# Designed miniproteins, single chains, continued (5): the designs that were tried, part 30

Each design is a single chain, and the fold is of that chain. pLDDT is the mean over its residues in the fold that is shown.

## One batch from the design tools (miniprotein)

Design m17075
Fold by ESMFold2-Fast:
Structure m17075 (fold): chain A 75 residues (1-75)
Amino acid sequence: SELDKEVKRTLVIMGLSLLSRIPEVAEIAKKALDAINEGNYEEAIKYLRQMLEKAPEEDRPLVENILKLVEEIKK
C-alpha cells in the first residue's frame, strides 16, 4: 500500500540522516537523501552500494537495511 511505502521511505530518510553524521559516508549519504527526495531510487541504490564499501563495519548493517528498504519501495 502507499502507506507501507511511506513508512519505508520515512525509515530510509531517518537512516540516511544518521549516516550523514558519519564522516566516512556523510557526503554519499547526503547524495542518497537527494536521490530519495527526487524519487530516483535507482540512483539511491547506487549510492547505498558505494556506502557499503566505505562504511565502518559497525555501520554496515544499517546501510544494508536501508538498501533493502529502498529495493522494496522500488518494486
Scores: mean pLDDT 87

Design m17077
Fold by ESMFold2-Fast:
Structure m17077 (fold): chain A 71 residues (1-71)
Amino acid sequence: MAAEIEALRATLEAAVQVARLSGDEELAREMERLGEEILATAEAEGVAGIPRELLERAEELAREAVERVRK
C-alpha cells in the first residue's frame, strides 16, 4: 500500500516537472493540485479507490504539458 502510494507520487511529480518545463505555471499548478487530490484519495481509499475520472484528467493534463513542451 504505502509503496504503491510512493510510486504514484513519483509519477505525479514527474508529470508536474514536465508541466513546469512547458513554461506554463498555471498548467503546472493545475497538475500539482490534481496530483495532491489523487494522492489524498489514495491515502484515504487506497490506490484502487481512485476515481477513473481523476486519473483521466491527470493523463489529459500530462498530454497537454508534453504538447506545450514541443512548442
Scores: mean pLDDT 78

Design m17078
Fold by ESMFold2-Fast:
Structure m17078 (fold): chain A 93 residues (1-93)
Amino acid sequence: AADEELIQQAFQLITDALQDHLDAVVQRARQQGKLDSVEQYQQQNRDSIPGLAQQQVDIILKNSKSPEEALKQAQQIADQTRAQIAQQQAAAA
């Protein structure tokens, strides 16, 4: 159904945003010379992303009146995450 497709799109948006955030954290750690702990940190946090994304989508769905509203909220969270990454990268330059 179209509603199921919208929910899956919301899940994908949150998953991608969490992955982008993890990649940005790892990149900053590498720039700071914290290489010895980066691989373990990346593995541990990467494995938790599907669960965190599902939890976030469940919260959005509980607070949304429709799947369309849930997708809009997921897009807003993804956009805010990307803006935060860009701001942190600009501040480090």
Scores: mean pLDDT 78

Design m17079
Fold by ESMFold2-Fast:
Structure m17079 (fold): chain A 69 residues (1-69)
Amino acid sequence: SIFNPSEEEQERALKGAEELIEKAKDPSLTPQQRASYLVAAYILASLLRDEEKRKEVIEKINEVWKEFE
């Protein structure tokens, strides 16, 4: 369940979020495309049970958003 993710599901969510964050750093993206990747990364980060890991991922998302605003 996405509300009670296994360790394997959490690892996949973390990797997915990091991949989306990296994709969002592409300077050729429109603001809307970048926002879509960052929102998707945030949703995946919300599945992480480890509060510190979740916080790290969210901080990375915020840094990308700040860089392009």
Scores: mean pLDDT 82

Design m17080
Fold by ESMFold2-Fast:
Structure m17080 (fold): chain A 91 residues (1-91)
Amino acid sequence: GRSRDLEEAIEKLREYIERARRLLEEAKKLNAPEELLEFLEEALEKLEEALEALENPMKYGVGREEALKLLEEAEEIVEEAERRFREWLAS
């Protein structure tokens, strides 16, 4: 049994990964610049690494505080990715 907080954190991070994947797919379909595509791919990779850490907390030394920090960093990554995509669309 994982803590409820950790299970909720994993689910929230999966939602961020899905948002990032959809954003990357849309950017590719719209022929976004290489620099934006590379940024979105790096963002997705960082989110997937955070998920692996949350799913294997004993292996990666992830407690409650570390899990909250990973979620906060993941939210910032997704929001920055969405911001850059919107700025490009407006240009």
Scores: mean pLDDT 85

Design m17081
Fold by ESMFold2-Fast:
Structure m17081 (fold): chain A 80 residues (1-80)
Amino acid sequence: MEEKKEKVIYKLRIAADVAEELGLKELAEILREAREAVEKGDLETAIELVRKAIELAKDYPGLKEGVESILKELEELKKE
C-alpha cells in the first residue's frame, strides 16, 4: 500500500514539474493539488483532479500518457 502510494506521489510530482516547464500553469497546479489529496488519503478528490488534468494534457501526448498512468494507479489504490 505505502509503496504504491509513494510511487503515485512521485509520478504526480514529476508530471507537475514537466507541466510547469512547458508553461502549463493550470495543469501543474491541478497535479500539485492531486498530490496533496493523495497525501491526505482523499483518493476521490485526487481521481477527480487527475481526470481534469488528462483533459488539459490532451494536446501533449507524452504528458497525457503519464497522467493516464497515474489515474489507473489511483483507481487501483481506491480498490484497496
Scores: mean pLDDT 83

Design m17082
Fold by ESMFold2-Fast:
Structure m17082 (fold): chain A 68 residues (1-68)
Amino acid sequence: SEVLEIIRSKLTDEQIQELNDIIQKYKLSPEEAEEILKYMAELLKKGYTPEEALEEAKKRAEKIASEK
């Protein structure tokens, strides 16, 4: 997956674990998790730092969770 290649190339193992923890914490479905990964990959392609992309991913995950 191009999305996973972008994420793995830009994030440390610790940051990938943090991303997985976000998905688990907010009980995201596989489809919702894929949306977060795509969003994050887009931000990284636009020049956002991994830290900034993770913060934005967390905010989006919180929004998705609040709509349930």
Scores: mean pLDDT 84

Design m17083
Fold by ESMFold2-Fast:
Structure m17083 (fold): chain A 74 residues (1-74)
Amino acid sequence: MLSLEELLRKLEELLERIERERDLERVQRLVEEAGRLVTEFLAAETDPEVREQVAVRWEEFLRRAREILEALRR
């Protein structure tokens, strides 16, 4: 099971990869991988404060990924 710090680090690494990608399909797959990691973490996490921190970071990740996807669509 991922710790909070490991999850946040992996999300940052995935976002950095998304920022370097030029292929729409590849970006979508990276977003799906990030969503899977968040879902798995939240399924095991019971602390509401930690859950809220993850929810905020996930929303921020999705906002940035959406901006990149929109740019790649021309």
Scores: mean pLDDT 82

Design m17084
Fold by ESMFold2-Fast:
Structure m17084 (fold): chain A 68 residues (1-68)
Amino acid sequence: SEILKIAQAALEALKAGDVAAARRGLLDIIEMATGEIKELAEKALEALDAGDVETAERYLQEIIELLK
């Protein structure tokens, strides 16, 4: 799944402190996804924009779990 690859890359970027790369990945997921995955990606982006990296990581992990 393309979305799975983007979500994995975004999570690794966040763990490395690359917020800009993670944000780009989330925007790509929002563009491509529908339903629950899109909603989770939107919530992750909102958390990231609020500076809540832990919550953003949690939502990215949930997206990955749903798609693996």
Scores: mean pLDDT 89

Design m17085
Fold by ESMFold2-Fast:
Structure m17085 (fold): chain A 71 residues (1-71)
Amino acid sequence: RKEELKEKATNYAVAGMILAASLPYDEDPEATRKAALEAFKKAMELANQIPDDPEFKKEVEEMGKKVEELI
């Protein structure tokens, strides 16, 4: 379960970063911003279910901060 949660959280975080990075080139930047934020919200929800891996949670938080800077 823990490994499954980490995989899902990582996938959401990566998707959010890709969406945020593509924002300047997107046809609908507002929808892309919402999708990026939603992806990181889901990543954080999953990371919060793994309290015994604080480094992973911190990594997801740092990725979220980078996304916020891009959007």
Scores: mean pLDDT 76

Design m17086
Fold by ESMFold2-Fast:
Structure m17086 (fold): chain A 66 residues (1-66)
Amino acid sequence: MLEREVAEALARMRVAIGDLLASKGDYEAAVEEYEKALRLLREAGAPEELIREVEARLKEAREKLE
């Protein structure tokens, strides 16, 4: 399952970047990174719990853009 492991690792890196951007108030860039992470996780068939964690982060960042 190399492709899934690589996709999960890349997604986790994107989540970390998104978290950093959100901490700086750059919610638009954070949303973009979380969306890219979710795409990678969904395509790889990642665990639903991990997908939900990233979806929650994305929702919070999107709410800040209202």
Scores: mean pLDDT 83

Design m17087
Fold by ESMFold2-Fast:
Structure m17087 (fold): chain A 66 residues (1-66)
Amino acid sequence: GLLEELNRLGRELRKAMEEGDGERALELARQLIELASQLDDPVISRVAIREATEALERVERGDFSL
């Protein structure tokens, strides 16, 4: 389901950040935002978008720390 896919994307995003793979992190963050926008749950959607946005900001700063 959508929640299972959301959790998978979140785990893969954290892994990409730990590995310093900025290109993969950016792609995963975009996918996470797109999927979160399809959810009919504003709390879960906001949490996912926040995580993705924080990852995008860290990649832009060259900071891959979690």
Scores: mean pLDDT 79

Design m17088
Fold by ESMFold2-Fast:
Structure m17088 (fold): chain A 52 residues (1-52)
Amino acid sequence: MGITKIEAGIGSDGRDGLLKAQELGVPFYTTIGDSPIDVYSFEPLFKAAGAK
């Protein structure tokens, strides 16, 4: 599929989104209510997945 990024909340959706992003090699973005979580915090996982 032509997915270029994944977005999901924290918790199980966030974990599933991160795993799918790693599988597809795309960046992942997550939110936690009033506190957006920057993808930069998870950069080592993106690097492992080959994400940009």
Scores: mean pLDDT 54

Design m17089
Fold by ESMFold2-Fast:
Structure m17089 (fold): chain A 77 residues (1-77)
Amino acid sequence: SPVESLLKEIDELEKEIDKAYENGDVETIQRILERLKRLKEAAERAKDVISPEDYQKVLERIDEAIKRAEEALEKAK
């Protein structure tokens, strides 16, 4: 499903944050953060075509990933 595909992309982005952090690759973490913000905007636009439960789940996962990216940026300096 589109929701499952989106959740898998979020999982992959979280793994990429961890790898970029280990490599000190601040630019990659910044790009991932911007991608996550775009995914949040896309989810907001799709809220009327997604179940409320799936929408909430997607938003929670994106917000967790954004927080992870922001924390990684702060620690990678």
Scores: mean pLDDT 83

Design m17090
Fold by ESMFold2-Fast:
Structure m17090 (fold): chain A 65 residues (1-65)
Amino acid sequence: KDEEIAEEAIEALVESVKENKMTDEQIEKALKDMKKELIERGVSEELAEKAVKEAKKKIEEAKKE
């Protein structure tokens, strides 16, 4: 469901950031694109915003490791 779709999108983005060594500008664009796609797929704006925040946290954690 919506939460599962959001979680999958978050994990895919975090993995892409790690593998492709994305710049901060590319990460910001990807986060905006992810939010837009989630909303287009029927995910609520509130859940999409939570997904963006969660993705940012996981990306920052990945950079610290």
Scores: mean pLDDT 79

Design m17091
Fold by ESMFold2-Fast:
Structure m17091 (fold): chain A 91 residues (1-91)
Amino acid sequence: TEELRRRAEEALERAREALEKGDLEEALEHLEEALELAEELARAGDLEEASELLERIRELGMELLKKAEDRELILRIIGLILRSIGLLLDL
């Protein structure tokens, strides 16, 4: 769905902007939003777009993980990365 794709792209861009500003919590929230939208795209049958989004979410999550120092935040980021990998493998 075009709307889901657009919303996912916007969420990824907001995550990147938050990451550049050092707002790790905000970046994670936007990545979690992008993950939910990628899951919806996969359920709608847009597997190619979902796959691309999941890979980008994983890449940004890894960058976020490099900057995180808080244990709770680190665990949440790891959970996001693992979920994105799991979903990608199930496509």
Scores: mean pLDDT 85

Design m17092
Fold by ESMFold2-Fast:
Structure m17092 (fold): chain A 66 residues (1-66)
Amino acid sequence: SDGAKSGAAAYAAGAAGDAAASATRGWEMFLVGTGKEAEYGKKAYEAGAAGDAATASRYGQLAFDA
């Protein structure tokens, strides 16, 4: 799904330490995902926007797995 692709991208960006890119991908995942995918996407966005790349990466992975 488009949400799963955005979740994978958020995970990869966050794992690389790019909090801003992880936030952008998390927001995309929030917009196109459903249920838990959208919920985790929003959390990845919030963490990435706060500069927490590690937490954004974790929520990106959870959204990809949802």
Scores: mean pLDDT 78

Design m17093
Fold by ESMFold2-Fast:
Structure m17093 (fold): chain A 80 residues (1-80)
Amino acid sequence: DAERLRAEAERLRRLAAIYERGAQAAEDAVKHNREMAKRSDKEMAEIYLKKAKLGEQTADELRARAEELRRRADELERLL
């Protein structure tokens, strides 16, 4: 059923957009933590840099999931 394939592809694209927004929020947090590190003492700077590194990993994982969902949506649309 073409309608069900289109609905599933659209659902996957909406889910991908949610993960992409999450990745952007994580990247914004990374930028903020790096800026805070520059304004902090050495001990606090190390904490902010550690938070930035974890945020980078989170952003990368969320972006990868968004790309996988978009690829799956594209594959479903090719079956139409």
Scores: mean pLDDT 90

Design m17094
Fold by ESMFold2-Fast:
Structure m17094 (fold): chain A 66 residues (1-66)
Amino acid sequence: AMQALVDQINQALAANGFDSITASIDGDNIVLSGSVSDPNDIQRAGDIAAQTAGGQYDVINNITVS
């Protein structure tokens, strides 16, 4: 179940142009990692991941600006 959601999040991120961002499993949490050029994309990518997870798991946003 958790791996299937991570796969869906990664597909949703890629579909929205966030190919530099990866969702992965860390314990009981889903972690977003990578970097973006625009600070607004940190929130946008986080929102996509949270919506895809549907509240079943916590999403930790570790995306940075580079």
Scores: mean pLDDT 80

Design m17095
Fold by ESMFold2-Fast:
Structure m17095 (fold): chain A 100 residues (1-100)
Amino acid sequence: SLEEKLEEAKKLLEEGKKAFEEGKYEEAIEKAKKALILLREILGQTEPDSELFKEAVELAVEAFELIAKAYEKMGKYEEAEEVREEKEEFKKRMEEVQKR
């Protein structure tokens, strides 16, 4: 179910945050990217005005930010900037979809 995918994405993002705190930046990026895959599937199958859609957007923004911060910690500033640009584009697209 989409709710099961949301819970798995939340678990992956928490695992990624823990990996980041432990200095395991590659693992943090891997976990956050896996969460984004699940979140994109939810966003593609869910009503834009639903609570599930809103939660998936919020988690996706957190996942992008985690990836960017992990790249920065690794000295990969170009990759970090690219991910932040992807985050801002994602936010703009989701705002368009969540229109009143």
Scores: mean pLDDT 88

Design m17096
Fold by ESMFold2-Fast:
Structure m17096 (fold): chain A 83 residues (1-83)
Amino acid sequence: MMMQAKIEEIRRIAAEAQRAIDEGNWEEAARLLREGRRLAAETFGEDHPLVATFLFGEAQALEKLGKKEEAKELLEEARKAHE
């Protein structure tokens, strides 16, 4: 079933992102969290809590990489879209 396959893919990406975070691989974590956000939005819609979860994770990874302005822009986007 197509929906279940997409949910399993999102779950796999989330697990890989957590592994990257645990290893301190912030560049890989940011990439995986951005991909997870895209798939979650595609699967459940932009307003789904899972989209916000991936977005907040991506912002944290960007801050760890010193990309604080990019992280701030993502957090402001989330605040405006999910309030």
Scores: mean pLDDT 81

Design m17097
Fold by ESMFold2-Fast:
Order: structure tokens, then sequence, then C-alpha cells
Structure m17097 (fold): chain A 65 residues (1-65)
């Protein structure tokens, strides 16, 4: 969906700003974000932002691996 595409683009842009490599897959409006984090603090901060983006775009859910 267009909502999922916008959320994916925003999450990718945020990840790029942090130097975090991400792989994003979209299935039935659910985003799965696979990322490699350097610290637990980075993982927590990224997860909060990604969830916020998903909520703002009106997605069903986001999964972070």
Amino acid sequence: SSKAARAEAKIKAYAASLGVEVEITTTDGVLTVKAEFKTVTQEVAFSIEAIGIAIEEGLESVVIE
C-alpha cells in the first residue's frame, strides 16, 4: 500500500542518518525491518522511531528483528 511505501521510505531515511543498514519487507501492510545495531541504546531509539513512523502512516504493525 502507499502507506507502507511511505513508512518504508521514512524508516530507510532514518536508518541511513544513523549509519544503520536495514532490510525492509512489506507483507499485507505489515513492515518487517531487519537491522544490525551497534548498541542496545541504538536499537531502542530506532525501534521507538520506527514504531512512531508506522503509527503516523496508519500501518497495522511493524516488526523489528
Scores: mean pLDDT 81

Design m17099
Fold by ESMFold2-Fast:
Structure m17099 (fold): chain A 71 residues (1-71)
Amino acid sequence: SSFLQQQIDIGNAAKSLGDKFEELGNYRLAASNYQGSSDSYSQASTIDPKYQSQSDQSRQKSLQAQQLFDS
């Protein structure tokens, strides 16, 4: 569906932005973008369960970036 593809595209874009901000040491923006990626893949997983793994991985990256920001 167009909704599924849109959520995949948003998730991919947010993950890429998270990776770029992490490279820059901007852990606050990295965490925010990884969370957005996780949320979008989670929405995709309601239609196609294979995206649950990508959602979980992006959530883990968000939590790791949050810990680095808080340190």
Scores: mean pLDDT 90

Design m17100
Fold by ESMFold2-Fast:
Structure m17100 (fold): chain A 55 residues (1-55)
Amino acid sequence: SRQELIEEIFRLAEEIRKLEEEYSKTTDPKERAAIQEKIRELVEKANELGLEISS
C-alpha cells in the first residue's frame, strides 16, 4: 500500500541520517568510503520508492 511505501521511506531516511552522522565523525578513508556507498544505496532505494508512490 501507499502507506507502507511511505513508512519504508521514513525508515530509510532515519538510516541515512545515522550514517551521515557516523560519516561526519569518521576520519578513516576506508570507513568513509564504505559509509558513502551505503548512503548512496539507501538514497537510491528511497528515490525508487518515491517514484512508485508518485505513479
Scores: mean pLDDT 82

Design m17101
Fold by ESMFold2-Fast:
Structure m17101 (fold): chain A 55 residues (1-55)
Amino acid sequence: TTYEDYVNAGKEAEKAKDYKTAGDYYLKALLLRPDDEEVRKKAEEAGKKAREIEE
């Protein structure tokens, strides 16, 4: 699985409103490219949304 695969999987999870899964995929993409500000921001947003929905 490549960086692009993780980013695309995150986007698909976001479309399904599965923010926890989206955040996990964006974090995996960020592990491959830690300096990616866009992916870091998406991971933070998805994680925040996932926590708010569960609480």
Scores: mean pLDDT 77

Design m17102
Fold by ESMFold2-Fast:
Structure m17102 (fold): chain A 99 residues (1-99)
Amino acid sequence: AKAANHLLRAARLFRQAIGHVDDREKTLELLREAIAHLEEALNLVKDSPASKLVQEALDVARRAYELVEKGGSPEEIRRLLQEAVDLALKAIDEINKEL
């Protein structure tokens, strides 16, 4: 439950970032908060099969963050953010199957 709540908050923040990708400062703030929630979720699911999905979401989110900082393609940034959303939602599904 606690890990799933962090993953839901991260997914929401990534979706907000997709809508604001042309606003670098706002996108970076949203991504910092989302990444923090993913890190908390990872700590909570460390020994779970869901941990791999959370780790993949973190890797994708960090790549998106670097692209935003470097002024990369908005299309590539949106694609990575959508991948992070999808991975976070898959991690929630995995956690729910373990209950």
Scores: mean pLDDT 88

Design m17103
Fold by ESMFold2-Fast:
Structure m17103 (fold): chain A 58 residues (1-58)
Amino acid sequence: DVNKILSIKDPKKRLKEAKNFIKTATVSQLKDLATAISSEKDKKVKQELVEEIEKKLN
């Protein structure tokens, strides 16, 4: 669940859970996560998640 992942306060745990989600996510779920990441405050976390989503979709 995208909302549950984004509610994780620890950036390292949030990144790990998001990466695990991306591995099994559907295209629709990946698009939802990509939209939600636009509000991500940690620049490093945002960059890594964008790259993982791009790799999964391509």
Scores: mean pLDDT 79

Design m17105
Fold by ESMFold2-Fast:
Structure m17105 (fold): chain A 75 residues (1-75)
Amino acid sequence: MQAIGQELAARLEERAREAEARLAAGADPLEVEAELGEALLKALEELAKTRPLSEEQKEWVKKLKEELEKLKEQL
């Protein structure tokens, strides 16, 4: 978990900086959140191809995917 968390944290920090810049420029928070969530999900799927995820991580990915689908329905 920690090792995958560190990799995800690094990718999220990069995406968060981009998201913050867009929000400061007046972008729609829901669109920014959806884009950030999609990037995170894609990063998790790429990591899963290289190394197996724990049960806890698989549950977390499933919940993230469900939340992203709900968010897209609200857009």
Scores: mean pLDDT 69

Design m17106
Fold by ESMFold2-Fast:
Structure m17106 (fold): chain A 72 residues (1-72)
Amino acid sequence: MSPLERGIEDARRLLEAGDYESAARIAEDVAEASPEGSPHRAEAYRLLAEAYRGLGDEERARRYEELARESA
């Protein structure tokens, strides 16, 4: 498994556990490490949107949803 794929899987597990802060951190690391326009970056942005929604930051969640659509 690539480090990016592992990061995405780890972030998903943290979201399922309700650990939105850790999920956001890992998803951000994946987004930064992923090439612009790549599927991994798009997925990381989707995970960031879910994490920030869990944290109650709807404005930031919306921005990451938009970035995910632009990257996919």
Scores: mean pLDDT 84

Design m17107
Fold by ESMFold2-Fast:
Structure m17107 (fold): chain A 96 residues (1-96)
Amino acid sequence: MKEKIEREIEAVMSYLAGKAYLELGDYEKAIKYYQKAIEAEPESPLAAEALANLGKAYFGLGDYEKAIEAARRALELDPENELARELLAETEKALA
């Protein structure tokens, strides 16, 4: 459907923008774009990746509680998501 394709394009473009900002260390903009990607396609495989990277951006800001929340949500969508599993382990260590 056209509407679904437009949402998929928005999700992909927002995800790529989020990754670009994450690489630049602009965690607040990375969070904004990952949230847009998740909102566009909340239950897609891309949403799981966006949630894992959203958690990584929260970890970069020192918001460990939101990092854990995002990682757990990513694992609910994709239990095999390696980035989410690694992030959850690292964030729990930071809180120990």
Scores: mean pLDDT 85

Design m17108
Fold by ESMFold2-Fast:
Structure m17108 (fold): chain A 120 residues (1-120)
Amino acid sequence: NEIETLRNEFIQALQEGNIDKAKEILNEIKRKGYEIEAFKKKIGSNDYTVLHLAAQQGSLKFVQKLVDLLEKELSPENTLKILNLQDSDGKTAEDVAIDNGHEDIAEYLQKKEEELKKKL
């Protein structure tokens, strides 16, 4: 399954902190039309989305690119739904960013949520 392979490679790149490789794989996922599926899928025992992993890794630029892709492919309502998805501990990607000391990412996600709510 091509989407499963690409998703696993994308996750591995994020876990390794290789943001450039993660961006290249994300572009391949988009080229194959799998972007929406990759962003909604929950991963591992923690029920992390790709956004949770990006927030944990601490790359603001990558989080911004990921959210930009969500906004381009999804409605404001569906993008907001993805931002508000909770892991197995009830934590959003914003909460994971705070827990990992990435205040810039947490602030970005909070502001983006406010912007999206105004479009509803």
Scores: mean pLDDT 76

Design m17109
Fold by ESMFold2-Fast:
Structure m17109 (fold): chain A 66 residues (1-66)
Amino acid sequence: DARALAQQFAVEEARRALVDLGASNDDASRVGEAAYRAALDALRRGLSKEQARDIARQAGDDTLRS
């Protein structure tokens, strides 16, 4: 299930932002949302789990830099 996998990556990126990077709850939520959308799009386009995870990480990092 692409949605379940994308949700897993979203939770991992939101947790990383909150716990490891010291982001606010609001910023961690935005990271999770961006990671979810990016991962879900990648998985729906037929990209691998590894590629979707990397794309989720990049989307989260881009969200914190904006």
Scores: mean pLDDT 87

Design m17110
Fold by ESMFold2-Fast:
Structure m17110 (fold): chain A 57 residues (1-57)
Amino acid sequence: SKKEKQELILKAIGLRLRAIGLELDAELNPEKRDEYLARAKKLREEADKLFAEADSL
């Protein structure tokens, strides 16, 4: 349904925004850069899955 598609898209956008925040934190904290970038990559992968699910609806 249109509502389900919109909910998935909003969740995916939220995950991408969180990933961007972690990528910025990685630049500000070089000691934790790898940790923050790894977490950001996982969030981007989850967002991509939600976008793909939304596209199938």
Scores: mean pLDDT 88

Design m17111
Fold by ESMFold2-Fast:
Formats: structure tokens, sequence, C-alpha cells
Structure m17111 (fold): chain A 65 residues (1-65)
């Protein structure tokens, strides 16, 4: 799956901005550590997403890169 397809899905399904979706992709590609994943999840929760939605986003990005 292309990065653009991942970005469009994250924007459409979860209401993320293009910049937020790109930042998550970049972190998964270049800094896929437990600490980074925890920080992304906290950010997404503060934006109003659930723990489950945050996990779905991270897993979706990792599987489709």
Amino acid sequence: MSEEEIIEKLMKEYGLSRKEAQSIIDFVKYRDTEETREHIKLYLKRKGLSDEEADEILEYVKKNL
C-alpha cells in the first residue's frame, strides 16, 4: 500500500490531519520503538481517540508500509 493511501485512510477514518498522518508514518519508518509508540498513543488519546483506535492506527501503518 502506498504512503498516500495510508494518509488518506487515516484522514478519512480517524479525522487526522495530513501532517499528523505523515508524522505517524515517519515515526513508524524511522523510530519504531516502544517509547515512540507510547508517545504517539498519548497524542492520539489527547486528540480524542480511544486506546483501541490508537493501536489500530499504529498496527495499520506498520503492516502497510
Scores: mean pLDDT 82

Design m17112
Fold by ESMFold2-Fast:
Structure m17112 (fold): chain A 55 residues (1-55)
Amino acid sequence: SALPQLSARQQAHEELAQPFVKKASELVKKAKSMEEVEEISKEVAAEFQKELAAL
């Protein structure tokens, strides 16, 4: 499907998100409590936001 030019930014966003999604998934698998899952989510989200801001 044809996406508007804004799609280039969205595509870059998705490509940049992929390694963080994988990292979060692996860390969540190792998490033994809900508190650890929350901390992992916060940390990964913060790193993703930093990378997104550097885009």
Scores: mean pLDDT 72

